Designed miniproteins, single chains, continued (4). Designs and how they scored, part 64

Each design is a single chain, and the fold is of that chain. pLDDT is the mean over its residues in the fold that is shown.

## One batch from the design tools (miniprotein)

Design m14217
Fold by ESMFold2-Fast:
Structure m14217 (fold): chain A 82 residues (1-82)
Amino acid sequence: SVDDYQAVVAQAEKRMREMMERLQKAIDKLEENGDFDGKRKVLQLGEDAYRRHIEGLLLRPDELKAVMEKIEEEVDKLLKSL
């Protein structure tokens, strides 16, 4: 239903905002430490995550949820590797 779709979109937007805040905090720390290679990787992941989120809005609700879960896993993996 439209209501179900709107709820999933709102949740995905909230999850994206929370991820972007985490990525920004990582960028700030990497910049303070002079890790410009790490900063570029985080910026690239942020751009890719945002693109996939927007593309996901054209998908079914369950597929959008799966896209968001995969983005969160990739964010966690990258941030743990830095």
Scores: mean pLDDT 86

Design m14218
Fold by ESMFold2-Fast:
Structure m14218 (fold): chain A 73 residues (1-73)
Amino acid sequence: SGAALKKKEEEQLKQLYELNLKRSKTKEQIETTIINNELLKKVVEAKLNGISLGPKELNEEAEKIRKKLEEEK
């Protein structure tokens, strides 16, 4: 039951981030939403494995995602 509740929460968060992306009007807002979505995926995966990501780890993942987006331009 705990796993099912977590999946439902993940699905709801995914839908919210997809809506935020659709509402984003500037390139900067779109890029920020993409970074936040990818960070959320990392946070959720870590939580499923019983790991809590600190500010340092979150900043490092955000920088990796940002660099990947720059490489795709």
Scores: mean pLDDT 74

Design m14219
Fold by ESMFold2-Fast:
Structure m14219 (fold): chain A 60 residues (1-60)
Amino acid sequence: MSKEIFEKTFEKLKKEFPEVSDEEIKEAIEDAAAFLEAFGIPITEERVYSLAKTFLEANR
């Protein structure tokens, strides 16, 4: 995953989930990227954001 995709996704998620710690948001993004890579799915900002958001919502 590129640094740009990580930084943009982190900013979006932190604004949407201000109550969630920076560590939890970073973990969700890293888990999303690892999932996409494991299944051979291209890593894009939209896919990482959508999947990381799903992980954060599931852990509420």
Scores: mean pLDDT 81

Design m14220
Fold by ESMFold2-Fast:
Structure m14220 (fold): chain A 105 residues (1-105)
Amino acid sequence: MTEAEKEAMAVMFEGTARVVEILREDPTAMEEVRKVIEETADRIMKLVEDWSDEEMERVVSNAVIAFRADMIAAYEETGEPAFLEAAQEFTEIMSEKLKEMLEKK
């Protein structure tokens, strides 16, 4: 993993921590969660915008896998379905942003 890939993953971990904190306080706060997810996705995509398609796809895939793993772990600990909903939202938003970035090239 390159230093730039580490920076993108650090942004993802920051966003993941914020989502977990929001849902632990209020599992109905999905609108706030979605805003955090979109902000996190935008920050990641901006960091990787000048990268090769292969490197961009790899980083996005790694970010989605790591985010989903943390959300599933939180669901297993709490039984709260909102964590699984957050995992799905992040996957969809990252996939859409990746597609848009690849189409702009």
Scores: mean pLDDT 84

Design m14221
Fold by ESMFold2-Fast:
Structure m14221 (fold): chain A 67 residues (1-67)
Amino acid sequence: SAQLAGRNAYRGALSGKDRKSAAENAYKGALDAGGPLMAKAAYEGALKGKDRESAAQNAAGGAAIAA
């Protein structure tokens, strides 16, 4: 589900200690719910964030669009 992948990517990104961990956790969250394409989009989205919240929002958006 695109919605579930986006939500899991958002939560994953928020659990990261730094930008890299946020992107990795967003990837894993999206992968569990949506598969590799959504996971990759979540990872790339998280890396574009300037802060924790922006990273989480970008990860969720990337995962949802890739669905």
Scores: mean pLDDT 79

Design m14222
Fold by ESMFold2-Fast:
Structure m14222 (fold): chain A 81 residues (1-81)
Amino acid sequence: PELSREERLELLREKLREMNVPEEIAEKALQVLADATAENAEATRARAVEIRDQLVAMGMEEVANLVEAELLDWIRELEAK
């Protein structure tokens, strides 16, 4: 893809900051993206769901969908390689 892992992390961090996502959850999402590999895809999907559920519980459903989509898209790219 056009964006590197570091560029994806920076863009996601900026979006989460603009959407006023709590730093604790934002860092958790960024860490999951940073640690994602094809070998840990199942664990990464489980963590993505956990983060989504936490954001939904906070009333941030649109943010939850964005974070889940970004994490799942990234793991799909890693698996396709």
Scores: mean pLDDT 78

Design m14223
Fold by ESMFold2-Fast:
Structure m14223 (fold): chain A 75 residues (1-75)
Amino acid sequence: DKEELERRVKNGIAALKSPSSTVRAVAAHGLVELLEKHPEAKELLKPAIPILEELLSDPSGVVRREAARVLELLG
């Protein structure tokens, strides 16, 4: 369902901006899982590339690793 996919992408992107490192890490990991199951989500996530690039410098090592994995899957 495209509508559900768009909603999941929107919520994931919003969670990447959370002040909580745990929430950011869970959000980034969720986007990795989403892209592995739904490669069609790549186009919907392109606007989030600047946010994901910023997370490569996040103080949390888990956030940095998961953000790097999302960017790798986006190409």
Scores: mean pLDDT 87

Design m14224
Fold by ESMFold2-Fast:
Structure m14224 (fold): chain A 67 residues (1-67)
Amino acid sequence: KKIEELLKKYETELEKARSDLEVGRADNAARLPHLTPEQQAAVDTALRLQEVGIEFLEWKAEELKKK
C-alpha cells in the first residue's frame, strides 16, 4: 500500500506540475512582447527547470511502477 500511495502522490504532482507549466507558458507568452531580452532569457531558464522537474518526477513514478 505504501508504494500505491507514493505512486498516487507522484502522479498527482505530475498532473499539477504539467498544468502549472502550461499556464506558465501561456502567461509568459502574453508578457514576452513587454520583456527585455535579459528577462526573456531568465523566463526561458525557469521554464526549462520546470520541464526538468517534471522529467524527474516521471522517472521516480516509473521506478516505483517497476516494483
Scores: mean pLDDT 78

Design m14225
Fold by ESMFold2-Fast:
Structure m14225 (fold): chain A 68 residues (1-68)
Amino acid sequence: MSPVVEETKALVAAGAPVEEFAALLREWVRAGVSREDIAAAFIVLGNAGLSVEDLQALGAVVRAERAA
């Protein structure tokens, strides 16, 4: 499995807050992590029970970083 998916699963298991996922997703986008791996991380977050609102907010962060 991709490193970003494994890290996302580990943070979910640790009970990390949404702000931590936002910061990590921004770093991954800036580091050139693939769209496929970022999408897989979002599937993990959705399966972990993040709200639609939180997922949309995280998606907006990712889109803003990629638009730069």
Scores: mean pLDDT 81

Design m14226
Fold by ESMFold2-Fast:
Structure m14226 (fold): chain A 60 residues (1-60)
Amino acid sequence: SRSEKQEQFDLRIQEENDRVVAALERDVRGKSPEEQARLRAEYRKRLVEKVNEIWDEIES
């Protein structure tokens, strides 16, 4: 059902967010403010792409 698919989506997004946050926090350590801003923007962009991929997988 749509409700079950939404629940699975929310769980996978939560897991992916936790993973991305952990990786980003590690990667920004000791970087300049400019490098940190670039990395945050890059990770945010990739997370949006991954969110769309996860939804497509669940809807398929």
Scores: mean pLDDT 83

Design m14227
Fold by ESMFold2-Fast:
Structure m14227 (fold): chain A 106 residues (1-106)
Amino acid sequence: MSLKERITELAEKAKKAVPENKDLIDEIRDYLLKLSDNPYYAVKLAILFSPKAKDLITRLTTPEEVALYAKRLSKEQLLPLYAEIFLTAEEDPEGVKARLDALKAA
């Protein structure tokens, strides 16, 4: 199964868990599908959206270090990072929406 198919499955699961956040989850899915078909962007976006993942970026000071960390992850291991993004959208929808809107405006 492709990474894009797995991202779509995670989004559908999140919409079933929190139907009131459907529009936000669909926006996150569409954004991830544009930028996150490589591991580098998957790590970057997980760090941006998830406070728990943010602790990793303070240790990953260069693009090369982020790329090396991402290269060590299989597509299956990227799923927990994407799951963290959707979980954060369930727990803090307003914060995730603000971060997504800021990314779209840039």
Scores: mean pLDDT 68

Design m14228
Fold by ESMFold2-Fast:
Structure m14228 (fold): chain A 89 residues (1-89)
Amino acid sequence: KEEFAKFLADKLGLELSPEQIKQLADEITDLKIHPKTEEAMRKINELLEKYKDQLSDEEIEKIKTDAIRMVANGKSIEEALKFAEEKIK
């Protein structure tokens, strides 16, 4: 969890304190972090970016979190993407 928070900080070019990394790790605790979750997050973000002008920020965040949780709970990336597409329409 903390390792993933450090990975995200590094990828974004941010140098975070140990306290800030722990806070980020706690925020992502409910999402089981595995390689599929990272790939799903990227693909879902790309999909939602195409429809950002049609959806509220709250709708985008809910679709994103729900779809990522599906992958974290063992659903395929394809199922999560289909779920997001159906919620957009």
Scores: mean pLDDT 66

Design m14229
Fold by ESMFold2-Fast:
Structure m14229 (fold): chain A 81 residues (1-81)
Amino acid sequence: MTEEEIEAVIEFLRDYLRARGKPVLSDEDLRKIIEKAIKEGVLEAFLRALRLAVEHPELSPEEEEQLEAEVREIEAKIAAE
């Protein structure tokens, strides 16, 4: 993954968090999330979940809960380091 691609994903995550009214993480923390997702082979699933949330702002309660669970799983793995 190029530095330009990583920067684009960081900006996308930042915009997602802002749009959802969630606390915006630092660039360093967002980069750690992306690098951890790459390391664990879940980057595609993570980006797909975020794209779904952006394309469908009116997610069902189940879909929103699933998306939040996936994000929380990645955050917990980062915090365990």
Scores: mean pLDDT 66

Design m14230
Fold by ESMFold2-Fast:
Structure m14230 (fold): chain A 93 residues (1-93)
Amino acid sequence: MEEEKRRLRLEMDIFIGMLRIILGVANIMLKNGKDVEEAKKIKEAVEAALEALERGASLEEIREELKKIPFLSEEEIERILEIHRRLKELGLL
C-alpha cells in the first residue's frame, strides 16, 4: 500500500513535469514568433490544467482543461484523472 502511494505520487509528478516542459516549449515558440496562435492556445490550456490540478478542482473541470491540450489522448487524460482521484482519497493532495 505505501509503495502504491509512492507510485501514484511519482506518476502525477512526472505528468506535471511533462506539462511544465510543454509550457516551456510553448513559451519558446511565442518568443521566436513561430506558430504564435497555436502556442498561445497550448500555453493557456496547460496553465489552466496545472492550476486546476494544483487547486484540487473537480475531476470534470480537470478533464475539460486537459482535453484542450491537443497531444493528450483520451486514455492518458482518464489515467491522470484516476491518479488524481486516488491521491485525494489517500490524503496526498
Scores: mean pLDDT 81

Design m14231
Fold by ESMFold2-Fast:
Structure m14231 (fold): chain A 55 residues (1-55)
Amino acid sequence: GIQLGEQATQLLLNDPDVGTKALEEAKKRFGEGALKNPGIRNMTMLGVVTERLAK
């Protein structure tokens, strides 16, 4: 089977719409302050996309 984390990473890299929606969802869940750090921002966005793929 395809690994969900790898698939989520590919979607974030290749689809800017996915990135934009994941960022808005991450802000709603984790707050804007946490997302000011690019590493935390990227990890939380990856987690949101992975969760959506797992549904």
Scores: mean pLDDT 74

Design m14232
Fold by ESMFold2-Fast:
Structure m14232 (fold): chain A 92 residues (1-92)
Amino acid sequence: MSEDVKELEEKIEEAKRLFKEGKELFEKALETEGGEELLKEALKKLEESIKILDEVLEKYEKSRTPLPNLEELKEFKKEAEKLKKEVEEKLK
């Protein structure tokens, strides 16, 4: 339990960091005319964040280990997917 929790917490922190970096890149791209390279970098960060969150959520849902922040993580994933769609729309 304690070792599994530490691994999952570390992954959650990584996902949060990637999301923040992706959001900052997206905001910077919106202020820069022709920020396509920044949008592509933001997409990569957001996709990696979502992938990590999916792995964390699957492990917790399949285990009988209670995760106190499960709902917050599900909301975080939805926000990350929303931002990813916005970045994809700007790349068109």
Scores: mean pLDDT 78

Design m14233
Fold by ESMFold2-Fast:
Structure m14233 (fold): chain A 81 residues (1-81)
Amino acid sequence: DTDKKIEELKAKAKEAVENNDYAKAAAYIQQGLKLLVEKNPEYKEEVEKKLEEIKKEVEEAIKEGKLNEKEIEAVEAALKA
């Protein structure tokens, strides 16, 4: 059940962001994107839109000084992948 697994990864990513664990959030986002693209290429645009929304939230957290250097590096690496 790919759709259920992707929804679980989205929920875990959101939960990680709410807990200020941006490294875990980035990892879940990357895993979700990979699974969705492999199974449903039609959903790529929707996934890219969600990644952009999360990227903006992370960029705002960086500007507010809520992320440390290691967390910034982990998020940048995951979003570039």
Scores: mean pLDDT 70

Design m14234
Fold by ESMFold2-Fast:
Order: sequence, then structure tokens, then C-alpha cells
Structure m14234 (fold): chain A 89 residues (1-89)
Amino acid sequence: KEEAIKILEEALDRVQKLADASTDLNDQIALSVAEIGLAVTINALKKGASLEDAIKMLRTLADSARRQGLPEVAEIFEEAAKKLEELAK
């Protein structure tokens, strides 16, 4: 659980760094939505949500990021999901 939360916190830091570097308003809005989704997932894990639910949420967030034209954000979420899958072994 602690390790899963740490993985998501690292993913959140990476998304925040992309948001800080962006000057495009549409990208800033999409990145803010990604940050919110990840923060909600972290809080859910802290309150006892399953790793499986967190992985599904990360996959959903990755798909959303891709549709919004943010492939780097999608990769961050997919990498985090893969790391959570490795923890569930």
C-alpha cells in the first residue's frame, strides 16, 4: 500500500512538472484534469481502495490523456499502472 501510494505520488510529480513547463492554456487545463484524477486515485488508495481499482483508473486516465493529445501524460499513467501490477504479484 505505502509503495503503491509512492509510485502514484511520483507520477503526480511528473505530471505537475509537465504542467509547470506548459504555456498553452488548453494543455494546462488538460494537465490540471490529469492531476486531479491522479490525486483522487491516491486518496482512494489511502482510504482502502484496491490496487486493481487503482490500476483500472490509471488505464482510464491514460486513455483520456491520449484523446486529449497528451501522449507523455498517457505514458506516465501507463508506467504507473505497470508498476502497480508488479506490486500485485
Scores: mean pLDDT 81

Design m14235
Fold by ESMFold2-Fast:
Structure m14235 (fold): chain A 67 residues (1-67)
Amino acid sequence: KEEVIAKLNAARDALRAGDYDTAIQHVLEAAKLAGEPELGQKAADAIRAGNYREAISLLHELGNRAL
């Protein structure tokens, strides 16, 4: 739980820095730990597409499922 939240925070930090590759890596790692690989892939795809509003919403959902 705590590790998932830490990686999601790192992903948001990377997004703010414009480091999209690092953000995607942290998102996929967090999703794997949370048991939500499909949701993680969807969030990564949103980041790659520049759909940052959708990506942020998906990161929030990942955090909720990790609780």
Scores: mean pLDDT 82

Design m14236
Fold by ESMFold2-Fast:
Structure m14236 (fold): chain A 107 residues (1-107)
Amino acid sequence: AVDDALAGAATALGVPVAELRDSTAEELRARVAAAVEAHRAATRTPEERAILDAAVAQARALGRDVEAALGGTEEGRKLGALVELVLLESYAESIRLDPAATARLLA
């Protein structure tokens, strides 16, 4: 689970797996915050921004569910942040390609 999430996040972010593996939960949360701001800056229309904000909320909710399922452990916090990063990158790409289809996925 953690190794799969690390591999997925590393691919999505274009960084070595070791960079994410050696990161703390706080450092991974900082990456999530930076990615949110970068994707918000890249939105082309108010409609894309609204879809991105919904995607951010959905990714955060799933990340928190993953963390809660692992009892709030450090590994759970790391896995939650990694899942949130992977989903955020996936949603941001989906919005760039087809905002309307992405809005339907978030409903």
Scores: mean pLDDT 81

Design m14237
Fold by ESMFold2-Fast:
Structure m14237 (fold): chain A 71 residues (1-71)
Amino acid sequence: SEAEKLAEEIVKKGKELVKEDVMKGMEEARELAKEAADKSTPEEQEIIKKKLEEFVAEANDALLAARAAAA
């Protein structure tokens, strides 16, 4: 679906931003997902939310690893 492709594109962009700034990348991905969800059907909103939640979990793991390495 178009919503799945959009969610995948948001996650890909978020992953690129996370490499430069993890916190900023996560926030940007959340904002893009919110904008997409606001213009989507309820079914599409659920797809976007699930994809974003998976991405955020992965980004949090990377953030914790980066913080441990920096300490």
Scores: mean pLDDT 72

Design m14238
Fold by ESMFold2-Fast:
Structure m14238 (fold): chain A 98 residues (1-98)
Amino acid sequence: SITVTESPKSITVKEGGSATLKSIVSSPGDGLFNVLWFREENGALIRVGEIGPVGKGEVSFTIENVTKEDEGLYFSIAINTETGEVAKGDGTKLTVVD
């Protein structure tokens, strides 16, 4: 089965700075993956980014010019483009400070 591991578990950035969220896609076989990035907001999942198709390994998503509105739990979902198999990470918490 495929897995997604996210790092770091938490990031604190100053307003106006940049936050980079990393995801490691692991698979026993070779293949290409679409990686979707989501933030939870008021019980809804807001898609904030997409990378792919990419091979397994490390991918990153960077939020630039960070504001307080960017705070929250971010997670990635990897989808195998051939099989449709899906894996979800546990998330990265983003905190924005003045």
Scores: mean pLDDT 84

Design m14239
Fold by ESMFold2-Fast:
Structure m14239 (fold): chain A 65 residues (1-65)
Amino acid sequence: GAVQQLAADAFADLGETDLAEQAKNSSDQATLDLLQQKRDEYSDSSPPRAVLLGKVIDKAKELMA
């Protein structure tokens, strides 16, 4: 669905190919959880990537509402 495609594209753009494939095969909530987990990881290691995933999370929530 739209949430899975949004997350998969974002993960692929960040070089996270395994997460992109996981997102395609996940429910809306599981995909949101993957985005949140990876954003939290990036908050410590790569703050600019965390900001980008934060925007993706906001868009995913809009699509789920």
Scores: mean pLDDT 86

Design m14240
Fold by ESMFold2-Fast:
Structure m14240 (fold): chain A 70 residues (1-70)
Amino acid sequence: SELLEQAERLLKEAEEHAKQAAEFKKLAEQYAKEGDGLKSATYLMAALSYEVAAEVHKRLAEKLLEEYEK
């Protein structure tokens, strides 16, 4: 089903974005400890962006799965 395939793709993208966000958070923490506030802020903003993208993709996938089960 097109809906199932699209949902599975969105869930995979959500997982990848969530992993990327976690990596950027670790980098932000490292740069904060090193006293590099600009790099820390940059990676924190990147992490938040990827977290939002992951949540959006996950919710879209959940909606597609709901439609598939109807």
Scores: mean pLDDT 87

Design m14241
Fold by ESMFold2-Fast:
Structure m14241 (fold): chain A 100 residues (1-100)
Amino acid sequence: MIEELRKETEERVKKALEAGDEVTAANIWVAGQLRLIAEEMAQEGAELVRLFLEDPEKAKEYLKERNISLNEARLMIAAARDMGLVTEEEYRKAVEILEK
């Protein structure tokens, strides 16, 4: 998915530049970068959801080791839900464990 998003962004930027629209090209590039960050966050969030459901204590250690705040973890988990990488039920359970 991340690789596909990069290629899609590059192709759209190229087309805008070929059309002589540098402002549109810049806007597409920025939006593409934000999408890549969101996708990376969503994938990490999906792994966090899995880890919280399997081993909550190990999940908490993971957050501490990587200096991920509880707020950041919540955003990552929400990104995974919004991207459809986890079910609404899995998201709800993970958030409940995280807030405990």
Scores: mean pLDDT 80

Design m14242
Fold by ESMFold2-Fast:
Structure m14242 (fold): chain A 51 residues (1-51)
Amino acid sequence: MTEEERAILRRYFTEYSGLDQASADKAVAILERNPEDFARILQAAKAHLKL
């Protein structure tokens, strides 16, 4: 996972899911250990952020 992808996911979790910064960081760390979930959520995040 790149730093750019981490930044996209943190922004998605805070803006879309309403998570605080600490919870968003935890969610990103969980996704680093789950490649299939990471790929799926990153696509959803990019769609939400219009990337």
Scores: mean pLDDT 81

Design m14243
Fold by ESMFold2-Fast:
Structure m14243 (fold): chain A 76 residues (1-76)
Amino acid sequence: GDAATGAALYKARCFACHGDKAVGGRKFASYGEIAAVRGDAYLHQTIVNGRPDRGMPAFHLTDQQADDIVAYLKTQ
């Protein structure tokens, strides 16, 4: 994925709920730590499918768009 494209997508789709630091209120300090513990596939699946039970809708993203967001989150 492309982290710069992912940053732009994050700001458009994710920023309103998760803020500028991509933390999301998790026990981990960052989404980069989540990727390290759970793997890139976990973040990809979460982004593509959403968490509608928790107010995170599926954003109808392509696999490439989700990969770009994951690449950005891994830098955080």
Scores: mean pLDDT 67

Design m14244
Fold by ESMFold2-Fast:
Structure m14244 (fold): chain A 67 residues (1-67)
Amino acid sequence: GLMEGARLIGELARENGGVVSAEEGARAAKEGGATDAAVQAILDLGRRNGGVASGDAAGTAAMVRGT
């Protein structure tokens, strides 16, 4: 579910000093059962930030339910 995707992103960010790559964050969210909208939100964050996002921002994006 949405919370599981956020949890997996949080674990990845902890290993990388509080940041996660957009690609790895999106993969973790998808594995955790996040929506396609949540996966896209994480990828969009990465595009704006040179391919990375903070664990907090990526975790929040993993909670997106779509419009």
Scores: mean pLDDT 77

Design m14245
Fold by ESMFold2-Fast:
Structure m14245 (fold): chain A 72 residues (1-72)
Amino acid sequence: VEEALKHLREALEVATGKAKEYFQKAIESLENGDLDTAIKYALKAAQEADAQGNIPALEHVARAISALRKAK
């Protein structure tokens, strides 16, 4: 969980627009212990970051999603 939070926060620092909103929702869900909702919003954030061509955000969210799935 802590590893996933670290990577989501790193993604949030470099995210813009709608991706930033989804990363914030993923972090809030994870802080509340809701792993399924956190994964859902992390995937939505990844889709938005990909559409924007934001490679740094994509790298961080890929690590976050991996950590979230491992925590499940």
Scores: mean pLDDT 80

Design m14246
Fold by ESMFold2-Fast:
Structure m14246 (fold): chain A 74 residues (1-74)
Amino acid sequence: MSKDPVELIKKAIELLKKKDIDKAKELFNRAIDLYEEPLPSKVVGSYVAAMISISLNDIEHAISLLEEIKKELE
C-alpha cells in the first residue's frame, strides 16, 4: 500500500522529462511489478510499448504512453 503504482508512474514521467532515463525505467518496472493482479490488456500493451519507446530514445512517445496508462489506472 505504501507502493502506489500511479505515484510511481507520475515520478517516471517526471524523470523522463528530466532525461533521467535509467531511473524512469526502474520506476516503470517497479510500477508494473506492483500490479501482479491481471491488468487490462490495453494497459499491459501500452506499458510494453512505452518501454520499447524508451529503449529507442523516443522519450516524448514514452511520456505520452505513460500519461494514458496513468489515466487508465486512476
Scores: mean pLDDT 76

Design m14247
Fold by ESMFold2-Fast:
Structure m14247 (fold): chain A 76 residues (1-76)
Amino acid sequence: ALEERRERVRALLDELYAARNARRAPDAAEEAHAAAMREEILARAEELTDEDLEEARRALALDRAARLAREEAREA
């Protein structure tokens, strides 16, 4: 249960950081901060509900859509 929740949180964080890094390479401070926050969130994964995880997934999907729209606008 908790380990499965951590796996879901880890997967969402991996997608979030991959999407962010695809837009631009993070600097060293941004990488260090992201790594620290990732570990902190994973340590507190049991405090997240299934509803929180679903909302985060929706937010990530919306951010991806917005990013793609901005990229298309810049390339046009």
Scores: mean pLDDT 67

Design m14248
Fold by ESMFold2-Fast:
Structure m14248 (fold): chain A 64 residues (1-64)
Amino acid sequence: SMEAQIQAARERVRELEARLAEAVENNEPVEKITELAEELMRAVAELTRLTGKSPEEVWDELVA
């Protein structure tokens, strides 16, 4: 269902956000941090596509 796809996309974004935060906190190599950030941005773009919301609206919901 569309709701299941949106839920999976939200979970993916939260997973990547947590992994990126941990990588930054642990002073991981810049290359790894950059790759995680790029993956997070792609996951957010997918979530915006599925929900029809703007990237800003989706991001605000995740960090609010």
Scores: mean pLDDT 80

Design m14249
Fold by ESMFold2-Fast:
Structure m14249 (fold): chain A 75 residues (1-75)
Amino acid sequence: SLEEVRELVERMRKLAETYQKLSDEFKKKADELEKAGGDPREAAVYRSLGDFYKALAEKLQKLADEIREAVEKAL
């Protein structure tokens, strides 16, 4: 149903927001470690995790937009 498709799109967008927040949190941890003179290797791991979750968020946003556009075009 169209309702189930809308719920799927909303779930995907909410998950993308969650991954974006995780990205921001890991990047903040990396920044805080670097500012405190912590282990640069540990900071690099947090930056890599931040980049990973950012990429996942962007892919989910793109898929959600593509599904929404396909539904709108069909109506």
Scores: mean pLDDT 88

Design m14250
Fold by ESMFold2-Fast:
Structure m14250 (fold): chain A 80 residues (1-80)
Amino acid sequence: SREEFLERMKEAGISEEAIERAVELFPDKSILQIYVAARLLEAGVPEEKVEQAVKDILFKFFTSTKPFDLILDEVIKKYV
């Protein structure tokens, strides 16, 4: 369920504040998009840039052999 995945994100150490804010900004988005948005918000990416940064991460994830954490770090540096 959606609630189960949100709880798993909290257990993985993502801040409850970042998760709640990602859900508020993107209520109709997938769990993966909410997870990525929460990680970006925690890293200090401005809210107005988060949607585009999520799209960039997902595009790179599906089109690249790079590890997810490396893609996340590269995109955070671009948008912070």
Scores: mean pLDDT 82

Design m14251
Fold by ESMFold2-Fast:
Structure m14251 (fold): chain A 104 residues (1-104)
Amino acid sequence: SIEELLQQAAELSNLFNSTKLSPETRKAAEEETGLDLSSVNTLSDLLYAILGHELYTSDLPLVEIFERALEKTKEYAIKEVPEKAEQIERGVEALKELHRLRAS
């Protein structure tokens, strides 16, 4: 249901806003993306940095760009808080589905 998707997306947003990036995860993300992440403090900041880069460098549809940014951020999020892997995966899928519904 839309209500369940919204709840799962909200739980992901709260987790990402409250989770700070470790130096190890930041270094891995910087090495893999080539981005300057010195101003990135939380998983939400990381998502927006990756999304901004994908929007600038990609000619793909906006929905696919957003899904790519979410998938990349998901890998770092699970590395940062592996005990929340199921919540992260559910939230990412919920957010992707909500964006597809808005695009249709």
Scores: mean pLDDT 85

Design m14252
Fold by ESMFold2-Fast:
Structure m14252 (fold): chain A 63 residues (1-63)
Amino acid sequence: SSLADEQTALALRAKQLTDQGVSPEQAKQQALADGYSQDQADQLGTMTAMVQQGLAQGKAARA
């Protein structure tokens, strides 16, 4: 399978976890516990941080 498909799957999971209030650090730990590789867990953590940053910017714009 293509790298693009893997990136899309991780991005969707990151968005789902962020929507549920999971932090980037917790997302990495859950990924490792769920059997993902270290590389995939790191990628998911980064994507979760990016999604959360976007949400935080939306809220911070009010301040």
Scores: mean pLDDT 73

